# Designed miniproteins, single chains: the designs that were tried, part 95

Each design is a single chain, and the fold is of that chain. pLDDT is the mean over its residues in the fold that is shown.

## One batch from the design tools (miniprotein)

Design m3313
Fold by ESMFold2-Fast:
Structure m3313 (fold): chain A 64 residues (1-64)
Amino acid sequence: MDKLKKEAEELIEKAKKLKNKIVSDDVISVAQQALEALKKGDYEKAKKLVELAQKAIDSEESAP
């Protein structure tokens, strides 16, 4: 399924625009781990990692 791969790649692009470099680096790392899990066929792990990265971005974008 290419949907999770596309979501992980989009999260990396969004992370590059974050002012908080620590959160940016964490999101990129988690999204890359999701891509690796997809490569191995571990869709459950990939889905959890994509959700984790998305929550990190949402939290940072909602911060003052």
Scores: mean pLDDT 78

Design m3314
Fold by ESMFold2-Fast:
Structure m3314 (fold): chain A 99 residues (1-99)
Amino acid sequence: MQAALDVAQQLEERDGLTEAAQQLREAARHLQQAEQAIQQGDKQSAIQHLQQALDAAGDARDLLRQNRDKISPDLAAQAEAVIDAIVDRAVALGRQIAA
C-alpha cells in the first residue's frame, strides 16, 4: 500500500496525471478491503473488492500510458511496477478464495 500511495502522490504533482493517481489509490484501497474481507471469511465482499482493485489498476495503467510524455521514464517504471504488484496480489488472493 505505501509504495502505491507514494507513487500516486508523485503522479498527482504532475498536470494531467491526477486521475491516474486517483485510480492507483482506489486500486490500493480495494485491495486492502479485499484482504480484510478474506480475514473475516466474507468471500463475496472479497471478490467484489478484488474486481474493483483490478478495474482501478487497469484504468491507472491506461491513464499512465496515455500521459507518459508528462513523466520521467523512472517514475513511469515505478508506477507500472506498483500497478503490476497490485494486479499480482489481487490474482493471488483470488486464487486463494477459489481454493
Scores: mean pLDDT 85

Design m3315
Fold by ESMFold2-Fast:
Structure m3315 (fold): chain A 62 residues (1-62)
Amino acid sequence: ALNEESGTPDLFKTNAKTDKEYMKGLAQAALARLDEKAATQPLSPEEQRAKAGLQALLAELS
């Protein structure tokens, strides 16, 4: 289709949950976006801390 306008809203803001599996999925998605950004430019210190925190969270949610 020519009209492929699909917004990717911040799912964390619309459907925030505390369920373990949901949080694991959100953390994995956030890490993937940080990795995509890191492929094109260095992450900021804030983003590097976020990545480390997400990796730690995923280890807990294993």
Scores: mean pLDDT 68

Design m3316
Fold by ESMFold2-Fast:
Formats: structure tokens, C-alpha cells, sequence
Structure m3316 (fold): chain A 68 residues (1-68)
């Protein structure tokens, strides 16, 4: 079950990445719709994009470990 546990953790990270990507998109849209606060919304979008990349990298590492 170690392989199954690693794949489950990888899926959890992919799910977190999807949520972060969605939030990044929401804040990116707010940045375009709200010019007075565009910089603040863009910063939040960038933070969620970074979080999504981190989760995707962790998921990829777990999948590689599961294939050993």
C-alpha cells in the first residue's frame, strides 16, 4: 500500500494545485476589472500561481517515488 499512499498524497497535492489555480484566475480577473486596486489583486494572483506550482512539483515527486 505504500505506492497507493504516495499516489493518494500526489492526488491531494493536485487537488490543492487546482484550487490555487482557480483562485489565481479569480484574482487575475479582479485585477483587470478593478484598476484602482489592480496591483494588490495581481499580487494575490501571483501568490496563488506560486502555490499551485509548488503543489504540482510535490505531486510529480510523489508520483516518481511511487514508480520505484
Amino acid sequence: KKKEELLKKAQEHLDEAKIAEYNAGVYRAKSKADPENAAEWQKKSDEYDALAKKHRTEAENLIKEAEK
Scores: mean pLDDT 85

Design m3317
Fold by ESMFold2-Fast:
Structure m3317 (fold): chain A 75 residues (1-75)
Amino acid sequence: MEEVEEALKRMEEARKEAEKISEEAGEDMQKGLDVARKYAEEGDYESALAEAEAMEYIAERLKEAEKIEKKKKLE
């Protein structure tokens, strides 16, 4: 349970960072977080952790895409 709670906290921080990039990115991250929380509530910790891991991976890709997009807009 503690591992799931820690993963969900990381997801909340990632969602906040995504919202700073765009409202849509924040909403997409929130949907993933809601799904992970639902799995945790149902006791499906494996699915909750997998969802959190997938969303964290997406958040990192969003940060990379944002850097690339900013460079393209400048160039």
Scores: mean pLDDT 75

Design m3318
Fold by ESMFold2-Fast:
Structure m3318 (fold): chain A 74 residues (1-74)
Amino acid sequence: SELDELIEKFGQALENNDFEAAFETAEKILEVLKKENPELAEEWEKRLKEAKTRSEQISETLEALGKYQELKRQ
């Protein structure tokens, strides 16, 4: 379905750290959901915000792990 294709593109954009493409795709997902199921549109918006926050947390965690590995080598 169109929604399934958009969700797949969203996931791929996040894996590639392409946040511009991810948010563009998320807006298209919201448009589809608003027409078909407004309740899911609200949930999707919430999950999108959570995904963005989690992506930022993962980046910070990976940086911290890199510093930890450097300390082990010293």
Scores: mean pLDDT 74

Design m3319
Fold by ESMFold2-Fast:
Structure m3319 (fold): chain A 70 residues (1-70)
Amino acid sequence: MYELVLRSEREDALTIVAQSVFDNDGLITSARKGDVIRVTIWVPDEAALKQILASLRENGIEVLSVRRLP
């Protein structure tokens, strides 16, 4: 599992996150939107994580931090 801290001006940012995670066989376990977007995701492997992060960046979502959870 990973915690992502994201920043985006887009009203649909959480929808893009959900789509990117689901398209890479991942799951969202929690999501919170405020000044930054905090999302906890499960992914099957590191390649899926890298593809998700690339998709988010391509959609103008800034990735501020990525933390692996135990």
Scores: mean pLDDT 86

Design m3320
Fold by ESMFold2-Fast:
Structure m3320 (fold): chain A 73 residues (1-73)
Amino acid sequence: MGPETKEESKEFEELFKKYEAEVSKLTKNRGIAGLVARLLATAELLEKEGDTETADVLRKAAQNILNYAQQQE
């Protein structure tokens, strides 16, 4: 349990929208774009919290999912 602040929720939403816009240029699959954007937004927040190892795992997963989606187009 940590107190979830309104600032943390807003930062996640801003990062998600930023990455969703970026990823939507790379794939037409909205589900994949949303999933990859969520993983990248979460990874950036985890890196700020000092959890760089989990952040790296999420970034690699996002990249693999995006690469797979691009190969299926």
Scores: mean pLDDT 77

Design m3321
Fold by ESMFold2-Fast:
Structure m3321 (fold): chain A 74 residues (1-74)
Amino acid sequence: SVVDELLALVEEAAERYNVPEAVRERALAILRGVEDGSRTELEAAASVVLSLLGEHLSQEDVDALRARMREVLL
């Protein structure tokens, strides 16, 4: 599913960029909360998650993750 692909991206990014566990858990919970949601809800959740993770990533890595999330949502 789209949510499963987004969850995998979040887990990969959290491990790669050494994101705090509390932030990782919050990001995963947000995505799980919209599993049966509309496209708009999924896009909104992905944006919130990217903002949370982005506090721990360089701008280049944020841009790369944003692009990968957009590919999953298309």
Scores: mean pLDDT 85

Design m3322
Fold by ESMFold2-Fast:
Structure m3322 (fold): chain A 62 residues (1-62)
Amino acid sequence: SKEEILELAKKGKGKEAAELLAKEYGVSVEEVEDLLTRAAIRNNGDLVKAVEETIKELEKKL
C-alpha cells in the first residue's frame, strides 16, 4: 500500500520502497529508480518527498 511505501521511505529504505512501487503500479524497478533519483535530486535527498512525488507521477500515467 501507499502507506507501507512511505514508511519504508521514512526508514531510509529506498530500494525496498522502489521495489514495492514497481509492484503496486505495474512498472519496472528501473523506471521507478529513475523517477526516484530525479525526485531525490529535486528535493535535496529527502527520500519521503521523492517517494511522494514518484507516486504522484505514476498515478498521472494510470
Scores: mean pLDDT 82

Design m3323
Fold by ESMFold2-Fast:
Structure m3323 (fold): chain A 95 residues (1-95)
Amino acid sequence: SAAEERLRDAVHILHDYFGYSQREIAELLGLSVGTVSRYLSRPPALSEETLRALAAHLRAEAERKLLPGESVDETAAQILGVRLKLGVDLTRYLG
């Protein structure tokens, strides 16, 4: 489903571009560790170029919202989590 593809892409972004562990991703996204592991064992639906662009976009959004003492990558991960809960296509924000 489109929702499962979005979750799989988000899991790959958090793991491959933000360095989150499977446990940290499971906690952030409200998934089981087994579900995160299963998503990481499958290829993402989006291309590597698109995932990289999404990671860069999330970091840019985090920089605009960043308060003193906050981590850019932690803020970017929180923005991704909110967008997933809203059910919006991740690529909508690349324009």
Scores: mean pLDDT 82

Design m3324
Fold by ESMFold2-Fast:
Structure m3324 (fold): chain A 89 residues (1-89)
Amino acid sequence: MKATLIVRVKKGYVDEAKKALEEVGAKILSVTERDDYVLIEAEIEGDSPEELNEKIRKLVDALEKIPGALAPGVPVFLAYLSEFDIPLS
């Protein structure tokens, strides 16, 4: 099964975000630059809802650990679209 992730990162954190996505096995579909941020669209796949949720959790943890994202006011947002509702908590 597959989920589409849209990751919003501040300019300068694109490479770190791509690395975090690649570490969980996500495929980067598009990278769209905006004024002060970059949107990265990626596809993540798993054999079960539990595996997919684990990969998403690992991605969120990795994004929160980006050195620049520890600075106050750095917006790192994660939004995902899925063909099925997976409770994230």
Scores: mean pLDDT 66

Design m3325
Fold by ESMFold2-Fast:
Structure m3325 (fold): chain A 63 residues (1-63)
Amino acid sequence: VKTATAEAAGLTVTATMVGDKGSVAIDGKTGVDALNLYNSLPLEDAIAVGLAANEAGEAARAA
């Protein structure tokens, strides 16, 4: 299992890779709960969290 974490807008974004499958958690929330949290963010915070998710995802793939 490969994992990496980044922070944006006061939230912790964690990317986890298991084999070829990836998942993202926002402030410990996954799936629908993470999506609901993301959709509740102001546009500026949503952009920052999206960038952090990409950064964490790349770092997790590299690990």
Scores: mean pLDDT 80

Design m3326
Fold by ESMFold2-Fast:
Formats: C-alpha cells, structure tokens, sequence
Structure m3326 (fold): chain A 78 residues (1-78)
C-alpha cells in the first residue's frame, strides 16, 4: 500500500506543471503500475503564495493485501 502511495506522489512531483486531467491520468497510471486501484481521487485547483497549484489527494487500495493508503502532492498548475 505505502509503495503504491509513494510511487503516485513521486510521479506527480516529477511531472512538473500539469492540468487537472493530466494529474488524474498520472495518479491512475502510477497506481495501476504499482498493483493498486484508485478508490478516491480529488484534484482541487488552488492558489499558494500567489501561484496556481493543484492539490491532488488519492486513496489507493492494494490489490494483493486490500490495505489502503493515501497519496498526495501539491503541484504547479499548467
């Protein structure tokens, strides 16, 4: 569970500026590659220190163990 969450967070941070649609795809692709399913996904446009950002929060479920983990990142908005 934690490995899938770590991989999702890394993929988001490594992507740089993204649209909400790109952020959703990155989360889905990284979760699937890590053997997890996305149970809940929130992409919230916001402003941090005058800059447009996306707050991304995903609840992931490990397909082997059934354990859940939360992944999140705040990334620049494209």
Amino acid sequence: ADLAAANVTRALVDAGPVTPEQARKIVEDAAKASGAEVVDLRVVPMTEDGQPVLRVTATLKDKETGETAIAGAVVPAA
Scores: mean pLDDT 80

Design m3327
Fold by ESMFold2-Fast:
Structure m3327 (fold): chain A 94 residues (1-94)
Amino acid sequence: MSLKEQLDKDIAELKAILESQPSISQAEIDKIVQLAKKLATEVMSDQEIQEFHALVVDAVKKSSLSPEELARIERIVGRLVLYNYMQRVEAEQA
């Protein structure tokens, strides 16, 4: 499986986990998913990455996630952010 295919699966899993939580609004989920898709497809600024991270943290704080679901979100977020950082470094060196 390619890294891009893994990121697409990660975004779908993140959406499913967030949608399972009644305390998280659909508007918040849509914004998080939109930013996650940007992380997978575009080079984002530090401010945009921080906005994504802050929205995910706020959603997690008001949810009742299991330790397994929290670990999955942490891995997904870390992979998306690292991928975007690697793409930015490559673009800056080109």
Scores: mean pLDDT 83

Design m3328
Fold by ESMFold2-Fast:
Structure m3328 (fold): chain A 79 residues (1-79)
Amino acid sequence: SKENIEKLAKENPGGLVALAEAALAGARIGEELGEPEAQQVRDQARYAFELAKGKEPKPEDVERLRRLIEEARARLAAE
């Protein structure tokens, strides 16, 4: 949720920037597929990107967000 992103951004904003950029690209791809994750990733990335200001991400957050992106890309590639 947005609240969770704000909290995470406070601890790892810099790292979330990299994830946000990748998430935005993945969300755009997933959005074409009409995936529910697409909307979630897009909102997460956009909000995180705005808050991020030079912190490093936690491995947990990286893995979770990365997985959402990978799934969106995999589904698009299956087309």
Scores: mean pLDDT 56

Design m3329
Fold by ESMFold2-Fast:
Structure m3329 (fold): chain A 69 residues (1-69)
Amino acid sequence: MSPAERLLEEALDVLRSTGDTDAALELMEQGLELRGLHLSPELRARLRAMSPEQLEGVLRGLLTDSRLS
């Protein structure tokens, strides 16, 4: 498992166990940065506006898509 995938899985676990979207987003941002994807302030604000369920869907998608490389 890549360091980026590990951070995304940690974000998903935090979100599922606590519902803390801020903590999950911080871990997600770190994982995306390791993939060379930078979160703009605008994109970060949009992700923060998501419900825990919506953010979980994003995290699951990112983890699934990493397997198609």
Scores: mean pLDDT 77

Design m3330
Fold by ESMFold2-Fast:
Structure m3330 (fold): chain A 75 residues (1-75)
Amino acid sequence: SVDELLRKAVTKEELEEAVKRFIENSDDIALAVATLLLISMSEDEEFRKEALRKIATESKNPDVRKLAESLLEKV
C-alpha cells in the first residue's frame, strides 16, 4: 500500500506540471482532450476541480475551455 501511495503522489505532481504546460503551450485539440481525460480519471476530487478550473480560465483554446467548463459541472 505504501508503494501505491508513493506512486500516486509522484503522478499527481507530474499531472500538475503537465496541466501547467498544457494551459500555456497547447493549440492541439487532441492533446487537450487527452489531458482533460487524464484529469477526469484522477482519484483526487480537489485536484480535478482545481485543474479543470485552471484550464477553463487560462487555456488559449476556446473549445478546450468549453470542455473543461462542462467537466467542472460533473465534479
Scores: mean pLDDT 65

Design m3331
Fold by ESMFold2-Fast:
Structure m3331 (fold): chain A 76 residues (1-76)
Amino acid sequence: HHMEELKRQERIDKLIDEALKLLEEMNGPLTPEQRERVREALRKYLESKTDEQIEKDVEAMKKIRETLEAQRAAEL
């Protein structure tokens, strides 16, 4: 359905933004050209996934972020 498709695209866009932030956090800032290439590649990849796979990827990204934040907090 059209509404489910829009929500799916929103989820994909958010996941891409989170992945880009995580990459920059781990490797340092990306150039605008690098950000655009990574975004395009991730978008194509994620658009091929099922809704269930995207939900799992969102959970995985949240866990990675939690782990990185916990590691940084421990270094305080």
Scores: mean pLDDT 77

Design m3332
Fold by ESMFold2-Fast:
Structure m3332 (fold): chain A 99 residues (1-99)
Amino acid sequence: MTEGESIERTTEIPKDGTKVTVTVYLNIYFRTGKEPQIVKATNTVTVENKDGTVVKSVSTKEVVASGGEGVIVKAEASTEAEAGEVKVKGEGKGEILPL
């Protein structure tokens, strides 16, 4: 079982004190036998305004191979958050090659 990899990135702090955090998490599940392979990609973008207001956007993509060997499964998730003059896009991608 392969555990997901998490990558956090914090963008520049704007002059208004807005803080932006982008987190990308990939879950890859390998199954033995003829069970489908599962790839799940989750992107989270959190924007915290100077007044303490928090806006959170989450995008999750799950891709399941239809069964059988020789298939490539890809999962991509993308999300955007915008607060005032700050716009941030988070992207995550996972791929399973055939066994």
Scores: mean pLDDT 50

Design m3333
Fold by ESMFold2-Fast:
Order: C-alpha cells, then sequence, then structure tokens
Structure m3333 (fold): chain A 85 residues (1-85)
C-alpha cells in the first residue's frame, strides 16, 4: 500500500487529490488531513477499486499551514504523507 506522493505541496483553500495503489480491492479507504498539532481537519472516505487503486479529493482549509495526511485501509493505518503550504 502506497500513496502516489510522500509529500504534498498545497495552497489554503485548494482542492487536492490523494491517490494510492496496492490497497486491497474493495477495501474502505479513509483519508484524514491533520494540522501540525495532530488535529483532524478533513476526512474523506471511499473504496479501493478492483486493481487496488484509490483517488479521494480533500479541500484544504483556508487557515491551513502545515500538517500531514494519514490513510487507513479497513481502519488500519496504511500510509502517511507530509503536507506543506
Amino acid sequence: MKLDKDEYEVKPGEKITVSGSGFPPGAEVTVELLDEKGNVLKKATGTADENGNFSLEITVPEDFKDGKIKVYAGGILAAEAKVKV
């Protein structure tokens, strides 16, 4: 299980696509955007396709500075990436 990026460069208010591969086909995928203090700011949930790929969109909050993305597969932490403005 991997994200397409290990670091995301974003602008506050921007909509970003988080994509990954090697996930179990049909697994519930949850993406969380966290701030630098570890607070969850946004959450998106979807399903990995039959090839084990997913793409989920998250809108970066207008007041976002720095943080990270966490990705869960079936409730288990599968991947992380850094997020910078």
Scores: mean pLDDT 84

Design m3334
Fold by ESMFold2-Fast:
Structure m3334 (fold): chain A 92 residues (1-92)
Amino acid sequence: YEEAVQKELDLAAEVAERHGHPDLAERIRQADPFDVEKLKELAEEAERLGVRSAARHLRNAIDLINDYKNKTPEERLKEALENSKKVLEEQK
């Protein structure tokens, strides 16, 4: 979950920098990946600057955060258990 969100933020920052907006890229890199309000502000700014690809990646990150928050405690536990099993299987 956190890794997927961070990947979207990294892609948004790279695209912003590539389009000549290093200040926007730096703000994206410094953003808390759990601060949905801040990510919405950054997505709106990217849209206004015409960096639609960066705005898309920021919205993808927001969607991932919202999906995680909307999962039941049982679904989150099942996902954590599955990840724990993979780690144990890799050690065998």
Scores: mean pLDDT 74

Design m3335
Fold by ESMFold2-Fast:
Structure m3335 (fold): chain A 80 residues (1-80)
Amino acid sequence: KVAELLEETAKRIEPLDPEIAKLLKDAARIVSLIDDKEEAIEFALDALKYAKELAKKISANPEEVIKILEETKEELEKLK
């Protein structure tokens, strides 16, 4: 479920910022290899934090990208 959330987030972001979307897709693949649920959630939250910082620096649509990332963060926190 954690990996699926990151993959869906990457699909939403891809038309706005393909580089940030690629980062999230790569993170989803790593998360799919993590057996421990809490560790997977922590890794995903760290990836979202890094993606937000990159979006501020490189994205043409930083506000929309950050909004999508924050929505995914809220969903991940509910899985704890």
Scores: mean pLDDT 82

Design m3336
Fold by ESMFold2-Fast:
Structure m3336 (fold): chain A 65 residues (1-65)
Amino acid sequence: GRAAAPELSQDEVNEMVATKLEIIGLMLDNDLPDEERAEVNRRLLAARSPDDVRRILRDLRERLA
């Protein structure tokens, strides 16, 4: 179903935006190939909470290490 009201506070939205900007910065700094960028973007589109975005950031950092 597509009947879900957004339950996120403005603080949670701000935290998600800040974390997404860090992920974008890492992708730009490391010149990720199109395949890896597509995977990260797919995960970002599926993310619905600050925890989801933080997990993507951690996974990306581990992949770059």
Scores: mean pLDDT 76

Design m3337
Fold by ESMFold2-Fast:
Formats: C-alpha cells, sequence, structure tokens
Structure m3337 (fold): chain A 97 residues (1-97)
C-alpha cells in the first residue's frame, strides 16, 4: 500500500542521514545522497509502485549514486560510503519480509 512505501522512504532517508553524520561524511556528499533518495522516493510514490518495485528502484538508484561518487573520493571515504549503502540495502531488503 502507498503508506508503506512512503514510510519506508522516510525511514530510509532518516537512516541514511544518521549514518552519513556518524561516519563524518563531507556535507556535500551527504546532500548528494540524501537528495537522490528524496527524488527517487518522490518518483516511486508518485508512480504508485508496489513495495517490491519501490525497494528495487531505490536500491538501484542508491548503488548508481555510490558508483558515481566513488570515482572522485579517497579509498577511506569509499569504504565509509560502502558501509552506508550496505546498511541501507539491508534495511530495504527487510521491508520485503
Amino acid sequence: EMEQVRALIEEAIKLARSKLVELEIPQDIQDEIINRLKRVGDYVISKKYSLKQAVDIVNTSLVMEYTKISQFVSDALKDKLQNVVNELSLFLAEALK
């Protein structure tokens, strides 16, 4: 249902911001990731996709953003960002159980 997708997106954004702050990710990179999640979240809600479709689209978008950012950052920052992506992917996967 649409409320489940909305709640999932809101919690994913909250979790992402919390982890990005915890790992001391630079503010500009935090904002790129959060803005991507907000845009894709609005998209999947507007299209009324199923929970499974919403999870797949959000996760794909997150991985694509990570791949883009990872080309321009240090290996240490890549490892921190991979941790954020992995935790968000696990959170999204749990919503399908």
Scores: mean pLDDT 85

Design m3338
Fold by ESMFold2-Fast:
Structure m3338 (fold): chain A 70 residues (1-70)
Amino acid sequence: MLEEYLARAREGDEWAALVAGVLAAAEGDTETAREAQSLLRSPAVREDVAFLIGNPERARRAAEAILASL
């Protein structure tokens, strides 16, 4: 799942970049989360993802909520 969203994010899907960033942060995959963050155009959204990278437990809850809404 993370790999699918990351692939779409690399193709310019900003929602996929947000999802990939949150999922990677939830897994503690800082490198992948930072890659996804770099693909986000909004500085505010990039800052939100940076916060989640530093807070994996919050990222995990955010990931569960996102996946439940998809």
Scores: mean pLDDT 83

Design m3339
Fold by ESMFold2-Fast:
Structure m3339 (fold): chain A 100 residues (1-100)
Amino acid sequence: MPEQDWSALSRLELLQLEAAEERITIEEIDKYSNEEVKELAIRAAKSYADLYRATGDPLYKEMAEEYKKIAELPDEERKEALKEFHEKAYQRLTEEIAKL
């Protein structure tokens, strides 16, 4: 949600929004070919690397490295690896929501 003030949201609301975004991402991955997923992962890795250079935030460096690894996987593993990455994120977010 562009221009939304995330600092005004409760922890529960932030986790629910993050979980919803992960679900949408998983569904979008299923629509793409392995080559399209590779291009997406390469673009994401570059974007996060650029954010790391601009901000110095180590989280962006970690995201860039993970997407780069996914992009370098064989075609047979790439789409599934990206989907599993987001599925694990969704599960962790759901577990955090359940603990609140």
Scores: mean pLDDT 76

Design m3340
Fold by ESMFold2-Fast:
Structure m3340 (fold): chain A 63 residues (1-63)
Amino acid sequence: MAEVSEEELERAKFREEVSKLISKYKEEGKLTDEQVVRAQELAARAESLEKAKEIIEEIVKEA
C-alpha cells in the first residue's frame, strides 16, 4: 500500500489525541503513573482512536 505519508500523519494525530486525553486524566488525579503507562501501551495497540479512548476510560473507571 502506497499511502505511507498520510498514514504516518494519521498515526501521529492518533498518538497526540491519546497522549492529550491521558495527560488530562493524569492532571485531574484520575490516573496513577502505572495506569498512565498501561493506558499508553493498550491505547497504542487499539485498532482505532475510538477504541483507544474506550480503553483509557475503562482504566480511569478502575482507578
Scores: mean pLDDT 75

Design m3341
Fold by ESMFold2-Fast:
Structure m3341 (fold): chain A 89 residues (1-89)
Amino acid sequence: LSPAELAELLAQSLEEAARVLEKNGDLKTAEIAREGAERLRELARRGASMDEVKKAVIETGRKVSETATPESLRTFQSAFDETASRLLA
């Protein structure tokens, strides 16, 4: 995967996780995930490096972990992983 392809894949995975979190009523954690997705798409458009893409997703994950309840964090991880696995297949 190119950095732009990875960034777009991660952005789509974050948006799906945000959608599931919103459906479950966790609007604050969903907003953090959406902000991360927007940042990753901006990096893809700018031709950012692989390191910049990795740093952005790690930072988003840290913010999610600091904000989410344990239940919301499990929901986020499940939705993110399922979407990423599907897009990598």
Scores: mean pLDDT 87

Design m3342
Fold by ESMFold2-Fast:
Structure m3342 (fold): chain A 89 residues (1-89)
Amino acid sequence: MELSEEELAMVEELMKLLDKDGDGVIDAEELRAFYKLFGRELTDEGLANVMKLIDKDGDGVIDLEELKAFLQTFPRETRLAMFDHVKSA
């Protein structure tokens, strides 16, 4: 796995921040909130497309492993910038 222990802790903090319901998964609206954290607003179409890329199981939610896989699609520098933004928010 590409994520360091420090990055894994950041992913867990990010999931905690996005998982407002405390159900241990991220839904489509929480994913939209994630994009907004780094200054990007998704359209309904854009959100649906991103969900299709991440939600491999088709269950309509993103678990911790799917979130890790999604974050790994970004360059390390981009992930670190996003985590720094989350810490500053």
Scores: mean pLDDT 70

Design m3343
Fold by ESMFold2-Fast:
Structure m3343 (fold): chain A 94 residues (1-94)
Amino acid sequence: SELDELLETIEKVPDEKRFGLMVEAATLAVAEGVEPKDPEVAKLAEFFKKADEEELKKLLLELHKKLNPEDDNEGGRKVVESLAESIYETLKNL
């Protein structure tokens, strides 16, 4: 499945490439109603199910900063905030 392919890719890439893949995998897992094999992605998916928009923004900003510290600037933060808004709307409409 697409989720299984994303999880395999996450294991092979450096941290700076993981953020987008982890977010995509967690979103897909929630949309499909399946538990991902990766414990970190599974934890992220569970958070996505329960979080409000502001909690989701805060989590994704912290995760992005951890995985991409050199991209922790105003532009990067705004992109992550917009991503969180899009994920929240997508999951709420499921």
Scores: mean pLDDT 80

Design m3344
Fold by ESMFold2-Fast:
Structure m3344 (fold): chain A 92 residues (1-92)
Amino acid sequence: KAEEARAAYEAGDYEKLQEILSENKDDPEVLKALADYEFERGEPVKAALYYEHALKIAGEDDPEINRKLAEVYEALGDTEKAEEYRQRAEAA
């Protein structure tokens, strides 16, 4: 399910990645792949939005997504949110 999104990410095909993800908006693994891509290319604001959407679908206590959000908010300089998500990841 995330294989095509990963292939597009590895190829740097942003348009293809967006198309796949628009068709799979309710798949948290696909949303995580997009968020990983946005974060890797230096778009932490977009990464945060996609990880937050994935978290709502997968469950607010998902430790992996909470950990990813902590990293993204740390990159954004939002230390308070980074600590909040880090604590949530450790509690889950």
Scores: mean pLDDT 76

Design m3345
Fold by ESMFold2-Fast:
Structure m3345 (fold): chain A 87 residues (1-87)
Amino acid sequence: SPLEELLALSRAMHARLQAAKSLEEQMEVMVEFARELQRRFPDVPGIEELLARLEEAARAGDLETAEAELKRMVHLILEQIAREEAA
């Protein structure tokens, strides 16, 4: 299911974040996770724009903004899954 897929991706990201030894590695993990979210949920409206903002924040070294945009991506995907299950 889409929810199980999202949970599996989230667990993989969490494991990699726990293994990361620097803020740079944590940033790389977040960017890779965000790209994977867009690849697996391409039909979620606004997902590409959120990914672009996250990547821009990461390039600027703005970890707080990158994290906020990542949370928005996950929330948007969850909302889309809920809407599809309700329809």
Scores: mean pLDDT 83

Design m3346
Fold by ESMFold2-Fast:
Structure m3346 (fold): chain A 84 residues (1-84)
Amino acid sequence: AAAAEERRRALAAGIYRAALAHVEGKDEAEIEKVFLEAVGTRHSREEVERLRAELERRDPELAAAADAALAVPAVAAANAALLP
């Protein structure tokens, strides 16, 4: 459970940071780099909430799309399957 929650937070941080990089006008390679760096590290719930709030402030439609992507059951199942 704890490891799955940590992976879920890392994925959420990655998606929100990538979306913020897109809003900032970063190219695809830089967006991918930001996503992979975020997914490879640990994130607190509070950090994820701050990232989501910042994205909602800058681009509410993109924030809704990011939230929808994270709510897909297949993504949650894939995260669970990728645990060592």
Scores: mean pLDDT 75

Design m3347
Fold by ESMFold2-Fast:
Structure m3347 (fold): chain A 79 residues (1-79)
Amino acid sequence: MTLEEEKEELKKVEGMTPEEVAEWLKKTDPKIYDYMTNVLKMTPEQIRVSVLTALKLRIIGLEIDEELKKRKEKEKLEK
């Protein structure tokens, strides 16, 4: 996925209620949803915080990757 696509997903999820985020997670990753609700006994609000944190960390990773690629590409052009 592109950085732009991940940022759009984050904006979409940030606009959701805790219950909507829980339903979204249930559709995208039902095993993680089951683990969070039945094993960890997380509330929808706690699930929303965890999902938002995971998406933000993914975006940060992609931004770091893009900056590293730009730096390497500059060095390759100066060969």
Scores: mean pLDDT 76

